# Designed miniproteins, single chains, continued (5): the designs that were tried, part 42

Each design is a single chain, and the fold is of that chain. pLDDT is the mean over its residues in the fold that is shown.

## One batch from the design tools (miniprotein)

Design m17436
Fold by ESMFold2-Fast:
Structure m17436 (fold): chain A 73 residues (1-73)
Amino acid sequence: SNNDQRIASLQQLIAQLQAELARLQARAAELQALYDATGDPKVELQLLVFEIVIGSTQYLIERLQKKIAELKA
C-alpha cells in the first residue's frame, strides 16, 4: 500500500538519524572527558552546542516514530 511505502521511507530516515545520534553522543562523551580533564570553557561551550543538537535529533526521531504509528493505525 502507499502507507507501507511511506512507512518504509520513514523507517530508513529514522535509521540514518539514529546512526547520526550515536555518532554525536560518542563525540559528546569524548568532549565531556576532555572538559573533566581540563576545565576549558571552550570545551564547555562545545558540550552545550552538542546537547542542543542531540536533543533536536532525538525530538525529530520521536516525531517521525509518532508519524509511523499514525500511518499503522
Scores: mean pLDDT 91

Design m17437
Fold by ESMFold2-Fast:
Structure m17437 (fold): chain A 71 residues (1-71)
Amino acid sequence: RQAQIDQLTQQFEEAADAAAEAVKAGDWDKLEQAAQQMEQVAQQLLDLGVPQDRVHQLAGEAQRRVAEAYA
């Protein structure tokens, strides 16, 4: 339902933020954990019928945030 999709989207955003923070801190173990969490949430969103385009947009935003953390 929409409430579950909203909650999972928020969890994905939080995991993406955690990944960016891990990169800034040089904590590769935490980056791996955050990446696994994002993959798990992405699968749950797909299982709930969220379009692949939406999930790809979320992944693209996460990659951009992580890339900016390298700079």
Scores: mean pLDDT 79

Design m17438
Fold by ESMFold2-Fast:
Structure m17438 (fold): chain A 84 residues (1-84)
Amino acid sequence: GPLRAARAAGYGAALGASQGKTIEDVAKNAELGARQGAREGGASDEVIDYAVEGARKGMLKGKTVEDSRQYAANGAAEGAARGA
């Protein structure tokens, strides 16, 4: 359901973001993690796109690597939830 996809997208984005050492790496890995997590959570392609967009918007709020990780994860979860 939408909640499962949202949680999986957020978790995936957080896991991906944790592998980045620069803001650019965090952004790329958070997007990949959001996409993979949403897909594994049973999201449709449309919901996956909303999760990735949410991660991108979240990243723009962060000014440090750590903040960017948190905002990307929250954004991915919110995007997936709204896409459903």
Scores: mean pLDDT 79

Design m17439
Fold by ESMFold2-Fast:
Structure m17439 (fold): chain A 92 residues (1-92)
Amino acid sequence: SELKEKLREGAANAPAEQKELAERGAEAAIAAYEAAVEALKDKFPEEVVEKAAEVAAAYAGRLVAEGVPEEEAIRRAVEAAEEIAKKLAAEA
C-alpha cells in the first residue's frame, strides 16, 4: 500500500501542465505492480517478486508518458518483470 500511496502522491504533486498524464501513469504503474506480483508470487521468492514488481511499475509509468496505451504498457511491464525476476534469482 505504501508504494501505491507514494505513486499517487507523486502524481498529485506533478506540475499542473503534466498532472493528468502523471495521474494516468501512476494508475498504470500501480496496475502493473499488482499484475506483476500476481504473475510472479508463486514462481519466485518474495524479495525477488517485490523488486521485479517495482521495476514493472516504473516501466509502465514511463511507457504511458511516452504515449503507449495503458493496457499495452501494463502488459509489456509485466513481461519485463518476469525477465528481471529471472535475472535477480540467478546468482551470477
Scores: mean pLDDT 80

Design m17440
Fold by ESMFold2-Fast:
Structure m17440 (fold): chain A 92 residues (1-92)
Amino acid sequence: MEELLLELGELSIRLFGEALSSRDIEKRNKLMEIVNLIGQGLTHFENGDYEKAIESFKKAIELAKELDPNSSLLQKTIEVLEKFIEYLKSLL
């Protein structure tokens, strides 16, 4: 779990950097929305709201899949979010 939190934090920073460097406004906005959903999910997790955390992470995965299926960064983000969701489901 702690390793997943660290990986997700690192991925969020990288996604934010990608958003800031993007010249495509739609791509920038989608990347920022993914970062915000990850942040919301982590806030819900910290508050013990595991079901809300899962919902936020699922929305982030959906947007990541829609944005660029060939992005290694987005593929890794989806992988880590799916592992985190499985962990949270084991606590419910």
Scores: mean pLDDT 87

Design m17441
Fold by ESMFold2-Fast:
Structure m17441 (fold): chain A 71 residues (1-71)
Amino acid sequence: EEPVPVDLVVKPAPDRDGEKTTGGARVTVPLTRAEAERAIAELDRAAAANPDPASAEALRQAAANLRAALA
């Protein structure tokens, strides 16, 4: 079933300093839910430890996408 109206919830960096939408990294979802949840936890940890705000956002986005894929 094809959606009719869809807004891509993708925004560039909040500051114009970035002025590029990062992403485009395909995250391989683990086969089991437990592995996916571990991957989400690792992505959250990596995002928290990452000093680069753009990379941290990309990691959080990957975690969010993984959570959505589990639904």
Scores: mean pLDDT 59

Design m17442
Fold by ESMFold2-Fast:
Structure m17442 (fold): chain A 90 residues (1-90)
Amino acid sequence: DALLEVAEEFREEGWEEIAELLEVLARDPLNEEAVRRLEELMKELGMEKAKQARVIAALAEALGLSLNLTPEEFEEKLEEIKKAEEEAKK
């Protein structure tokens, strides 16, 4: 599982909060709170663009999306999926 693999890698590098959020998202990729917290934390910690891209690629894979999404494109696709889920649940 791409998300769990990335979480383990980040934990080894000392990014424990990011790793914990990735583990949550591996179980529920549509967890809005976890996605929001992950985005905020990546910005606050000044994470390298390559590492941010790896996180986004793993999330995109878990959601069945393209692996070549930018952070902005990923956020837009996540919003579309959330809207579809809400409409299905009423």
Scores: mean pLDDT 69

Design m17443
Fold by ESMFold2-Fast:
Structure m17443 (fold): chain A 88 residues (1-88)
Amino acid sequence: SMEAKEEAKEALIEHYLAMGLSEEAATYAAEKLVELLPEDDEAIREVTEAVKAFTQAVLDFQAGKISGEELLEAFQKFEETLRKAVFK
C-alpha cells in the first residue's frame, strides 16, 4: 500500500541521514529502494522495522553503547529482510 511504502521511505530517510547523507541524497536513496519493494504490506513493514532497528544500532554504536558485533548482527538482519522482500 501507499501507506506502508511511505512509512518505509520515512524510516530509510532517517537511516541514511544517520549514516551522514544529505537530506536530498537520503530522500533519493530511500525513494529508489522503496521502488524495489513488492506490493506486500507485511514484507514492507518487516523491512521498515529492520531499517529502524539497524538505524538505532548505528546510533548506539556511534555513541559507544554497543559492540561492532551487535552492529553487524543488526546489519545482517536488515540485509536478509530486504533481500527476502525484493528477491522473495
Scores: mean pLDDT 84

Design m17444
Fold by ESMFold2-Fast:
Structure m17444 (fold): chain A 64 residues (1-64)
Amino acid sequence: SSSDEELVKETREAIRRSRSPRREELEKELEESVAILKDPNASVAQKVGAKLRLIGILEELRLE
């Protein structure tokens, strides 16, 4: 959905702007979440989990 695309874009941009020592780990978590969101066979629960992980990354970066 368009909201999923916006969340992915926002999270990717936040990671790019961050100077977090965990950048590589966060980028890996982003790509894993993106793969789930793009999978038409992924369950609703898996997609919700992926979105919550992206939100968690944004929250982590806001606390830095």
Scores: mean pLDDT 82

Design m17445
Fold by ESMFold2-Fast:
Structure m17445 (fold): chain A 60 residues (1-60)
Amino acid sequence: VEVKVEYSGDEATVTITLDGKTYELVVPASAAEATAAGAKELAKTHPEDLLKYLETASRF
């Protein structure tokens, strides 16, 4: 899995690439590091749960 974080003011865009699909999450800047770390760990342990979460929470 590839995870990138871009900060913009009080928000951050966390870009997650999983199985050739790219997902973007907009989160508070204070939550960006935890969100990125959580996505990386979930990708190792439960990639299907991560995919379901991203399909529900991300904007396309």
Scores: mean pLDDT 77

Design m17446
Fold by ESMFold2-Fast:
Structure m17446 (fold): chain A 67 residues (1-67)
Amino acid sequence: KLDELIEALRENPDKIDEIAEKFGVSKEKAEFLLAAIRADVPREKIKELLEKYDSGTPLEELSRELV
């Protein structure tokens, strides 16, 4: 579940590879989520950004919305 993935990354950013494997997501997606969390992006906006990613928007373009 996305909310559990976000909380796992918040609690253990050093374990990003283990968390990505556990939740079945790519390392790139996990790194993007961690960057969004560190930028204090609201959970609802993170969900919107992931929906855009799943629709084919590149992570590089989505990263512009974190700043």
Scores: mean pLDDT 77

Design m17447
Fold by ESMFold2-Fast:
Structure m17447 (fold): chain A 62 residues (1-62)
Amino acid sequence: MALPPVTLVEEETDGLRTRSLSDEARQALLRITSERVKEAKSLDEVAEVSREIAELVRRARE
């Protein structure tokens, strides 16, 4: 996919502290999201995946 006209940078969110979260946690969340979405057959399943990911992100940031 081509780069968007507006550039997103990791520093957009809380600079150094946000980047120190850990690359492994970010990669794990992206992997889980991708795998679950591929298996989802309905919008309801996608909504449940989104809820699970939101919960994981919340806990990872706390």
Scores: mean pLDDT 60

Design m17448
Fold by ESMFold2-Fast:
Structure m17448 (fold): chain A 92 residues (1-92)
Amino acid sequence: DEERVLAAFRAAGFSDELIDALRALAEANLPASAVADLFERWGYEALARLARFLSKYLNWKASEVLELLEDMVLGRMERLNELTDELRKLLS
């Protein structure tokens, strides 16, 4: 449900302007590096570094970053845990 996801992003402290921009990048089928640039402009340095890493090393799209963020704000941490485990294996 779109309204539920929007409410969760707002509860997590995301502005409507930022949410709209993230959705626009996902709909335009842009790479995760576009999300990194957006987060850098808004001062979300850690999220920007994560999105840039996902773009450069895993070839993620903005839509995939948005899905990860949706899972995080809805409390669905399974995908983030799986990603963290894969990154640990890659860096070991």
Scores: mean pLDDT 78

Design m17449
Fold by ESMFold2-Fast:
Structure m17449 (fold): chain A 100 residues (1-100)
Amino acid sequence: SMETEEKIHKVELEFLSRVEALIRDYLAGRLSEAEFAAGLTAVAVETAKRWAELGVSVEEFEKMMEGYLAYLEERYPDRPALVALARAALEVALKVAREL
């Protein structure tokens, strides 16, 4: 339904906003690598659970995560550690999504 699609989009926008804030704090030196990884994992797992409740499939979640990693690689080509930490966090979220 349109209402469900609007809720799915809202969750996506909240995910993108929260991850962008974590990246800003990490790049500014306000978060350690461990704090950044923990924050990313928490946001991604929460997004997986909220999207599953809205009927989003594991396959759709995986496509979103793959798209986001591709975006990060293009946006931050000189930050391989950032991309590696994001990949690890999203892989944890994908495992959680597969068990929902």
Scores: mean pLDDT 87

Design m17450
Fold by ESMFold2-Fast:
Structure m17450 (fold): chain A 87 residues (1-87)
Amino acid sequence: MKAHAVLSVADAAMDAMSSSTLTIDEALEFAELMGRLIDLLNSIKDEQLALELATEASDVLDSTKGKDGKELIDALREVVRRVEKAL
């Protein structure tokens, strides 16, 4: 289900955030990028494409666990850009 895939991405992002130290500005940008990613994934009409992109997003976010806040933000920006290009 598409909703489950979106929740999996949000869960991966929360895990990555909890293992990183973010400035206030970075935390605000993280929230904005996460909102955009969720909106984009929800806008995808092809459920299979949404599942594939959500899985790729979760994998990228999991790879940033324990890294610097800047690396997490940069990875999330890349994920958003990839989803936008796939539409």
Scores: mean pLDDT 78

Design m17451
Fold by ESMFold2-Fast:
Structure m17451 (fold): chain A 65 residues (1-65)
Amino acid sequence: DDQYETKKAQRAAIEASRLALKKFLMDGDRVTAKKMENLLKQVQDVANDKEKRESILKETVNILL
């Protein structure tokens, strides 16, 4: 488990969240868009906590699936 892979996954999740948020706002899905906004804020607040980051990544993937 490489720390660079963890950072890459976090960056990918943030990017995917931004794209999903943009799409959902254009489609009018405000509930999902609000959830994605909250996840992005949480990622910024816990940048140094690997366990919290992994939890946020899993939740983001579940929303995008």
Scores: mean pLDDT 65

Design m17452
Fold by ESMFold2-Fast:
Structure m17452 (fold): chain A 64 residues (1-64)
Amino acid sequence: MSEEEFKKKGEENQKKAKENYDKEMAKFYQDLSKSLGVSVDPDVTGQQAQELLAQGLKLKQEQQ
């Protein structure tokens, strides 16, 4: 087994794990936004979705 091949496989596996985590977080915020009645773009990152949810919650607090 090549040391280079092992290293490349490890990096690729880590990349996939990060992508899967970001996807799950984005979905979590999308589901949460629907529950709260806040619109969030389906292609946003988890961090961006969180910021949009915070803004939407702020507007709701101001209304109610």
Scores: mean pLDDT 68

Design m17453
Fold by ESMFold2-Fast:
Structure m17453 (fold): chain A 84 residues (1-84)
Amino acid sequence: MVKSAVDGRWYPEEETVRHPETGLVVSKETLDRIMEKYGFETEEDREEVLRIIAEAFEKYPDVLERNKAIQEKLFELAEKKLGK
């Protein structure tokens, strides 16, 4: 079991993804929900979501502000894709 970086919840290791550069652990469930919510369907989008999360962890030490920043960046990414 490992702790997911987004919610601080515990998951089986096989249900998580580790960001290779930072070692940041995020649950597959969290990533899948984000992708479904914002209409992301590609591996490229999945990697961008992971990058957004990793950057938020670097920029915001507070958990609540970090989660808010992640949601705002995901909104921006979704709006950008709708414009294509």
Scores: mean pLDDT 76

Design m17454
Fold by ESMFold2-Fast:
Structure m17454 (fold): chain A 90 residues (1-90)
Amino acid sequence: MTPLPTMPADNSVAGVITEIKGDTATVDAVVTVDGKRYRLTLTVDLTPDGDGYAATGTATLDGVTYNLTGKVIKDEATGDWIFAGTATAA
C-alpha cells in the first residue's frame, strides 16, 4: 500500500513532536473536526508502548473541548517523532 498524507475526514489529530520532557510531549499539531482544520501547539501525556508511546491530551476549539488519543512513533524517513490520533468531543 502507498502511504497517503490524508488524515481521517472527521475528528483527527496529527503533529510533529517538538519537545519531550519526562512523561509529556509538546506537539505542533493540526486537529480536524467537522471538516475544519485547526493548527495549534498541544501538550500530550506519554505512556511507553513498544518502540513508541501511547499519547493522550485535550484541546478546546471554538468553545468545545475535545479529548485527544493517539500514538507517538518515530518516522523512519525523517527521524522525527510523529503524533497521530483521534479527537472526540468531551
Scores: mean pLDDT 76

Design m17455
Fold by ESMFold2-Fast:
Structure m17455 (fold): chain A 62 residues (1-62)
Amino acid sequence: AKEEIIKKAKEIIEKNVKTLSLEQLKELVQNAIEEEIDKNPLSEDEEIELREEVVKLLEEAL
């Protein structure tokens, strides 16, 4: 669940990093993970960990 959402976020970043600004990329990734969390609710701790991992992935894309 969490790992699949992280993988999806990584694929979105890789696909769009060359064409979108960082702000647009952040918004696109944030919307995608919110949609996945809505479909498959995570525990509070897992959601925090997921959000932290996504932030790291976005920083690595810089």
Scores: mean pLDDT 77

Design m17456
Fold by ESMFold2-Fast:
Structure m17456 (fold): chain A 73 residues (1-73)
Amino acid sequence: KPTREDALEAIKRLRVEDPQRAITQSDVMRASGASKALVSRMIREGLLGVNENGAIVITDPALAEEIGEAIRA
């Protein structure tokens, strides 16, 4: 049963594995098994955003730091 935690871990994994990849909502859904509704809720809550290219942007500063550290490690 996919949770927000599963979706966030999937985003971290995708960014670490391929930092140049534009991550979309569909990529998060496939990687975590999260529903479109769950990803849309995370965007509404301000944890995530979507840029003009349809790519996921990390809007929450604490989450952005955590993912940045994972990529730099």
Scores: mean pLDDT 74

Design m17457
Fold by ESMFold2-Fast:
Structure m17457 (fold): chain A 77 residues (1-77)
Amino acid sequence: MLEEAKEELKRELLELGFSEKQADGFVNGIIETAKRFGLDVVEVLKDALEAIRKAKERGLTPEQAVREAVNAVLKKM
């Protein structure tokens, strides 16, 4: 479950035009934040993924989509 959630989020970021290094950094940043605040890592990754998908549906830029994902994670803290 964890590896699947990581791969799905990374895939969405790559589709937005981010590099593999940028996508890996973002995914790892979310995981470390979730662990630090005692949150379910898989749930937080799925919330970030959902936020990016909804941002894409709204026609937002890659940078705006990432901002929406960060905001979704912050709401769990």
Scores: mean pLDDT 83

Design m17458
Fold by ESMFold2-Fast:
Structure m17458 (fold): chain A 69 residues (1-69)
Amino acid sequence: SLEEIRREVEREYERLKKERPDLSEELRLLMTLLSVGMRYGIDPSLIIAAPVPKSLEETIEIVVELYRK
């Protein structure tokens, strides 16, 4: 569901923030997208072709859109 994807994205983002404080915000969002997308079984080629997320909200929207395909 959208709520489950939102919670998973938020959880992964906060985890990366704690484990990788060296990452820029842009890289943290991108790594969150890649990690969550791959865990939901989204085709890696679709993830790579997706726009680079600029916010946590955009990251959630991209995962939802790709998962629905």
Scores: mean pLDDT 82

Design m17459
Fold by ESMFold2-Fast:
Formats: structure tokens, C-alpha cells, sequence
Structure m17459 (fold): chain A 73 residues (1-73)
């Protein structure tokens, strides 16, 4: 579950973004992702579960579309 390849499949992330998502996958700490604080991390987890998506895939889509602030206030 913690491979950069899986993260890139959903979003075409940069190397740095892929690394931060791998760190999240290992630690469960979404705040490793730039722009994600503790409150957003909790909301992202809930939204991913509601959508039936892996958290990694959901976050990758949000980063690629620039909708992190819109989807996760």
C-alpha cells in the first residue's frame, strides 16, 4: 500500500509529493502532506471512507485537481 507507483496512478504527482504520500502510508500521518493540518487530515480520512477510496488515492486526486481546500475545508 505504500508504493509511489500507486500514488502516481491517480494523480501524476511530483517526486516530492509522492514521497510525502509514502511517508503518510507508513505513518498514517496525513500532515506530512503540504497544506494538510490535523483537522483536514481527519476530514480527508472520513471522506475517503465515505467514497470507498483509499486515502492515498483520494488525496492524490485532491492535490492534482487543486481542490484540497474546496473538498476539505
Amino acid sequence: MDTPEQLRLGAGLTEEQARSLVEFAKTGDLTKIKGVNEERAERIKKLAEEKGMPVLGYVAILLTTGKLDEEVP
Scores: mean pLDDT 68

Design m17460
Fold by ESMFold2-Fast:
Structure m17460 (fold): chain A 66 residues (1-66)
Amino acid sequence: GAEEAIATLRELAAQSTGEVAVYLRLAVRELEEHPSAEVLRNLAAHLEAQGHPAIAARLRELAETL
């Protein structure tokens, strides 16, 4: 559910640096206000384009559980 996705995003943000960490923290805020699979899918596409396919794949898996 949304709480599990938020917890996973916080953990990924803590293990990340720079712009990736900022995007993950923004996604946490968005999901806390409005749980939406589209937020995670849009972020996954953006991060994949920036060279982070492993994180993107994990975000897409989380989106399917929302």
Scores: mean pLDDT 82

Design m17461
Fold by ESMFold2-Fast:
Parts: structure tokens; sequence; C-alpha cells
Structure m17461 (fold): chain A 83 residues (1-83)
């Protein structure tokens, strides 16, 4: 489960906004990148919830969910490392 302080949450939002283009390229779909950003803004930082969002919203397959989760995990690791 993703446990984040308010400070870490703000840093993640900042990184996503800065890297929105790169995030869209990594996910391969700009809409998927927007879903990830929306999930974080709505405090849906649980990986299980993040995996569910693409399926409910767009019917994303396993690769899209896995890519989205991988990007979020990488951002979280960078935030924790720099915090």
Amino acid sequence: MLKLTPEQLEEIKKKLKEDVTGLAELVGDPEAAEIIIKAIEEDLLDLEKLHALPAESRGFGSNEKEAAAGILKKILEEVKKNS
C-alpha cells in the first residue's frame, strides 16, 4: 500500500506535472497519463486503485495498468529518495 505524507504527495504531483509529456510517452497514451494524474490529485494513491482506474475508465489491458503502476512506483521511489 502507498503511504504518503502531504509533502510527498505534493512532490509527486509536481513531478507528474513537470514530466506529463514523458509520462504520456512511457504509458503510450496521453489519456492514461491524465488518469494517473487525476488519481493522484483525488488521493487515489493505492496501487490497487490505480490498477482499477484504467479498467473502469477505458478498459485498459494488463500492459497499460502495469506501465501506469510502474511509472507511479518510479516517481514514488524518487520522491522518497529525495525526501
Scores: mean pLDDT 52

Design m17462
Fold by ESMFold2-Fast:
Formats: sequence, structure tokens, C-alpha cells
Structure m17462 (fold): chain A 86 residues (1-86)
Amino acid sequence: MKELVDKAVELLREAAKLDPSRREEFEGMAQAARTAIDHPDAAERLRVLAEGLREYAEMSPNPEVQDKLRKAAELLEKAIAELEKK
């Protein structure tokens, strides 16, 4: 779980470097993802973040930013699946 979130955070930081206009938003989402795992509602918090990342990917004019955001969302969705397994 933590490794999936850490990899998603890395992808968000890479996307922030490619799109400086959304750097604060992507860095904020990366911080929220790291913080979410320590909360009792971690799965729901990560789900909201994954949905937001997919929306930003669809709106991004840069295909490389789109790819990184979609991969980050996929990693968060895998982390949610691990949290919801019991």
C-alpha cells in the first residue's frame, strides 16, 4: 500500500515539473495522498484524489502529464483495493 502511494506521489511531482501552472495543485494532491493513509477514512480520501487526478488528466493539454496523472490514479486505486480487502 505505502509503496503504491509513494509511487503515485513521485508521478505527481513529475507532472508538477511538466505543468508549472498546476504545480501547487499537484503538490497538494501528493501531500494529501501521503497524509490520507494515516486517516481512518483513508480509502475514501484516496478515492476522491484518484477521481480528481483522472479529471485533471482529461483536461490537460500535455499528453505526458495526462499519462502521469492516469498512472498516479491507477496506483491510488490499487492502494484502495488493498485497504478494502478486509
Scores: mean pLDDT 83

Design m17463
Fold by ESMFold2-Fast:
Structure m17463 (fold): chain A 60 residues (1-60)
Amino acid sequence: SELERLRKELEEIRKKLDEVDTQIYNAIAAGDTDTVNKLVEEYRKLGRRELQLLREIEAL
């Protein structure tokens, strides 16, 4: 079903968000500001996709 597809995509995005969040904390601890900036941009992109998926689920 469409709902099952969207929920699966949401689960994958949330896994990626958790991975990137961990990488951000590690980069902060390392003092790697360039890596932090790149990972924050990636996190924002994933967060926007999560929001889009949630809106699609609500529209069903």
Scores: mean pLDDT 89

Design m17464
Fold by ESMFold2-Fast:
Structure m17464 (fold): chain A 70 residues (1-70)
Amino acid sequence: DSDDQVRSTMDNIIDGITSYLRSIGVPDSDVNRFRRRLMDTVDRMVSRGYSSIQAFSELMRESSRLVQEM
């Protein structure tokens, strides 16, 4: 996958997760911090040449960890 395809796919997943968190009443400050940390993770993965499946796996692991910190 191209870097742009990986970024676009991960951005869509993050948008879905953050929209869901807002819909169930998670505060905007927590959602914004969650989004920023996931976006930082995406930037690191893209810079390291991760494929979409590698990026998805890492994003899910990081997302799970961050939700536990909420």
Scores: mean pLDDT 83

Design m17465
Fold by ESMFold2-Fast:
Structure m17465 (fold): chain A 80 residues (1-80)
Amino acid sequence: MEELKRELEEVYKRALEAGRKLLEVTSDPTKAIGLTLRVIGLYEDGMLALEKGDLEKAKEYLRELEELLKEIEEELEKEL
């Protein structure tokens, strides 16, 4: 669905930006890089699920990506 694709792209962009900001301020760049790689992987898997028409799997990856964004934002708040 076009809506779910847009939601995945929006959360992905927000998570990448949050990860970039975290990398600039963090004392643990390895952790920031690891979180960013997980963001990329979840987005790729979510997009692949959409291409296959597996909407439930795509929604699950979106949920995981949203949780990961929250984790990155919480780490960023600790550094700010």
Scores: mean pLDDT 83

Design m17466
Fold by ESMFold2-Fast:
Structure m17466 (fold): chain A 65 residues (1-65)
Amino acid sequence: GATVAEGRALWERDYAGTHSVGGTAGPDLSKVPADLLIEMLQDPAAFGLPAIPPLSRSAAEAVVA
């Protein structure tokens, strides 16, 4: 699986940054690898979302599925 640091860089570069700055509102989650989304939802603060409470792994997997 992707590391949190690698996932963070991919998230900001290819997903969150592109859609938030120049595109329609919100990231295109269909293009985000499932591993990356699961890691992000378990540690949102590492992805710049500290106000979002972390999910358990099972909850993150259920959201991503």
Scores: mean pLDDT 59

Design m17467
Fold by ESMFold2-Fast:
Structure m17467 (fold): chain A 62 residues (1-62)
Amino acid sequence: QEELEAALQHLRDLRAKTDKDFEKMLKESENLPEEEQKLIREFLEGVRALVDAFIAVTERKL
């Protein structure tokens, strides 16, 4: 369906942009204590997993 295909493309574009933003955030956090860097990495991995889950759900509806 056309709307689901458009939504899937938007999610893929969001995933690519999220990866770039996460690289920037990780670089900016390099001066923080190791414990705080770990929390930031875990948070970012959680956000990636959520986006990937939305992509998977949308793909299953096609």
Scores: mean pLDDT 78

Design m17468
Fold by ESMFold2-Fast:
Structure m17468 (fold): chain A 63 residues (1-63)
Amino acid sequence: SSKTVTQLYQELLKNPDDIDSLIELIKLLKEQGLEHMVPSVLEDFKKNFPDRKEDIKKLEEVV
């Protein structure tokens, strides 16, 4: 999709466990040279949803 980083952050404020939006955000951050922000996104998800092991694996695949 043609979503911006800002739009993805807005979607994640409403649905913080939306894995598809998180994956798209990580990919856009890496594309824009903001890969230094990616570890914080992953760690925040792991902290808030530690039992979501399959989703954590999906996020780790795109880091």
Scores: mean pLDDT 82

Design m17469
Fold by ESMFold2-Fast:
Structure m17469 (fold): chain A 71 residues (1-71)
Amino acid sequence: ALEELERMEEEIEEKLEEVRGKDLKLEMSYGVKLVVLAVARTLYKKHKKPEEALKFAKEQLEIIEKKEEEE
């Protein structure tokens, strides 16, 4: 669970670097996703609930994707 969060963070960081300075909308989207993963990691460390932290991260990322599609 924590390892999956860290892997997701690394993947998004790589994608952010690819679009950095070229696509502001994608850059902002990946930036927000990184913040979501950082919050999930903090919640995991504080409460020791890896499954809840991972679920939170996935749910928030899906909401961001839907909002990006609507706007």
Scores: mean pLDDT 74

Design m17470
Fold by ESMFold2-Fast:
Structure m17470 (fold): chain A 72 residues (1-72)
Amino acid sequence: SMEAYEKQLTLFFSTMDPKDVSDLLEKMSDQYKDVSPKTSELFREGSRLGSEGDLAGTSRKFVEGMEILREL
């Protein structure tokens, strides 16, 4: 389920430094900006949430962005 996936991602991100989580999502945002501007925006928001320590929010934004990419 989406909820179970978000929970697993949140646990995984919790093993990383907040800066590394933020940097990863920002890099992904840049990589997808020409393919899917909406996905890029979601990953950038995830980066912001990660830098603030909201790992659950980061995971949700990541999953939402990936779902959009899958539908393209």
Scores: mean pLDDT 85

Design m17471
Fold by ESMFold2-Fast:
Structure m17471 (fold): chain A 75 residues (1-75)
Amino acid sequence: YVQLTIQLNGIDLSDIADAIRAAVAALGGSVAIDAATNTFTVQIPRSQAAAVGRAIIDASNGRATGLSIRAIAPG
């Protein structure tokens, strides 16, 4: 598993929260959403990490701007 911290700009996270949860679950991962910072933290199988960004773009219908993705080192 890898952990990604993703912050969305240009879209209210609450509008797409359910779509993001469904997409991440379909990829075998889990997600924690922080609405106060418009940020979500994803734990996903390493093999599916590239698919997460695509799923987020699809869930936002291209309305998300300034998508920031940070991989967290495994420690």
Scores: mean pLDDT 70

Design m17472
Fold by ESMFold2-Fast:
Structure m17472 (fold): chain A 95 residues (1-95)
Amino acid sequence: HMLLELARYARVLEEAGRDADAAELRRAARTGVITEAAKAAIKKAWEIVKENKEKRIEEMKKRLLAAGMSEEDAERLIEEHLKRLEKTVEELLAA
């Protein structure tokens, strides 16, 4: 599970033009070792995710509603997803 999140954050960094930071997360995913450089890269990826949070939430909500999910269920899943991301960042930074 953590390896998928590292790959996801690496992609966020790559899309932002931060290729060196992305490479540190790709290395961490391959080795299972979270270095100080990888922790810095995780923090930067999380900053970018938070900056785009509102747009991302709206896009996810639209997709879930289009798939036939109720607005209440969609909002619940989005809240659970955000809590999971926060916990994953905490766990990665504590490693």
Scores: mean pLDDT 77

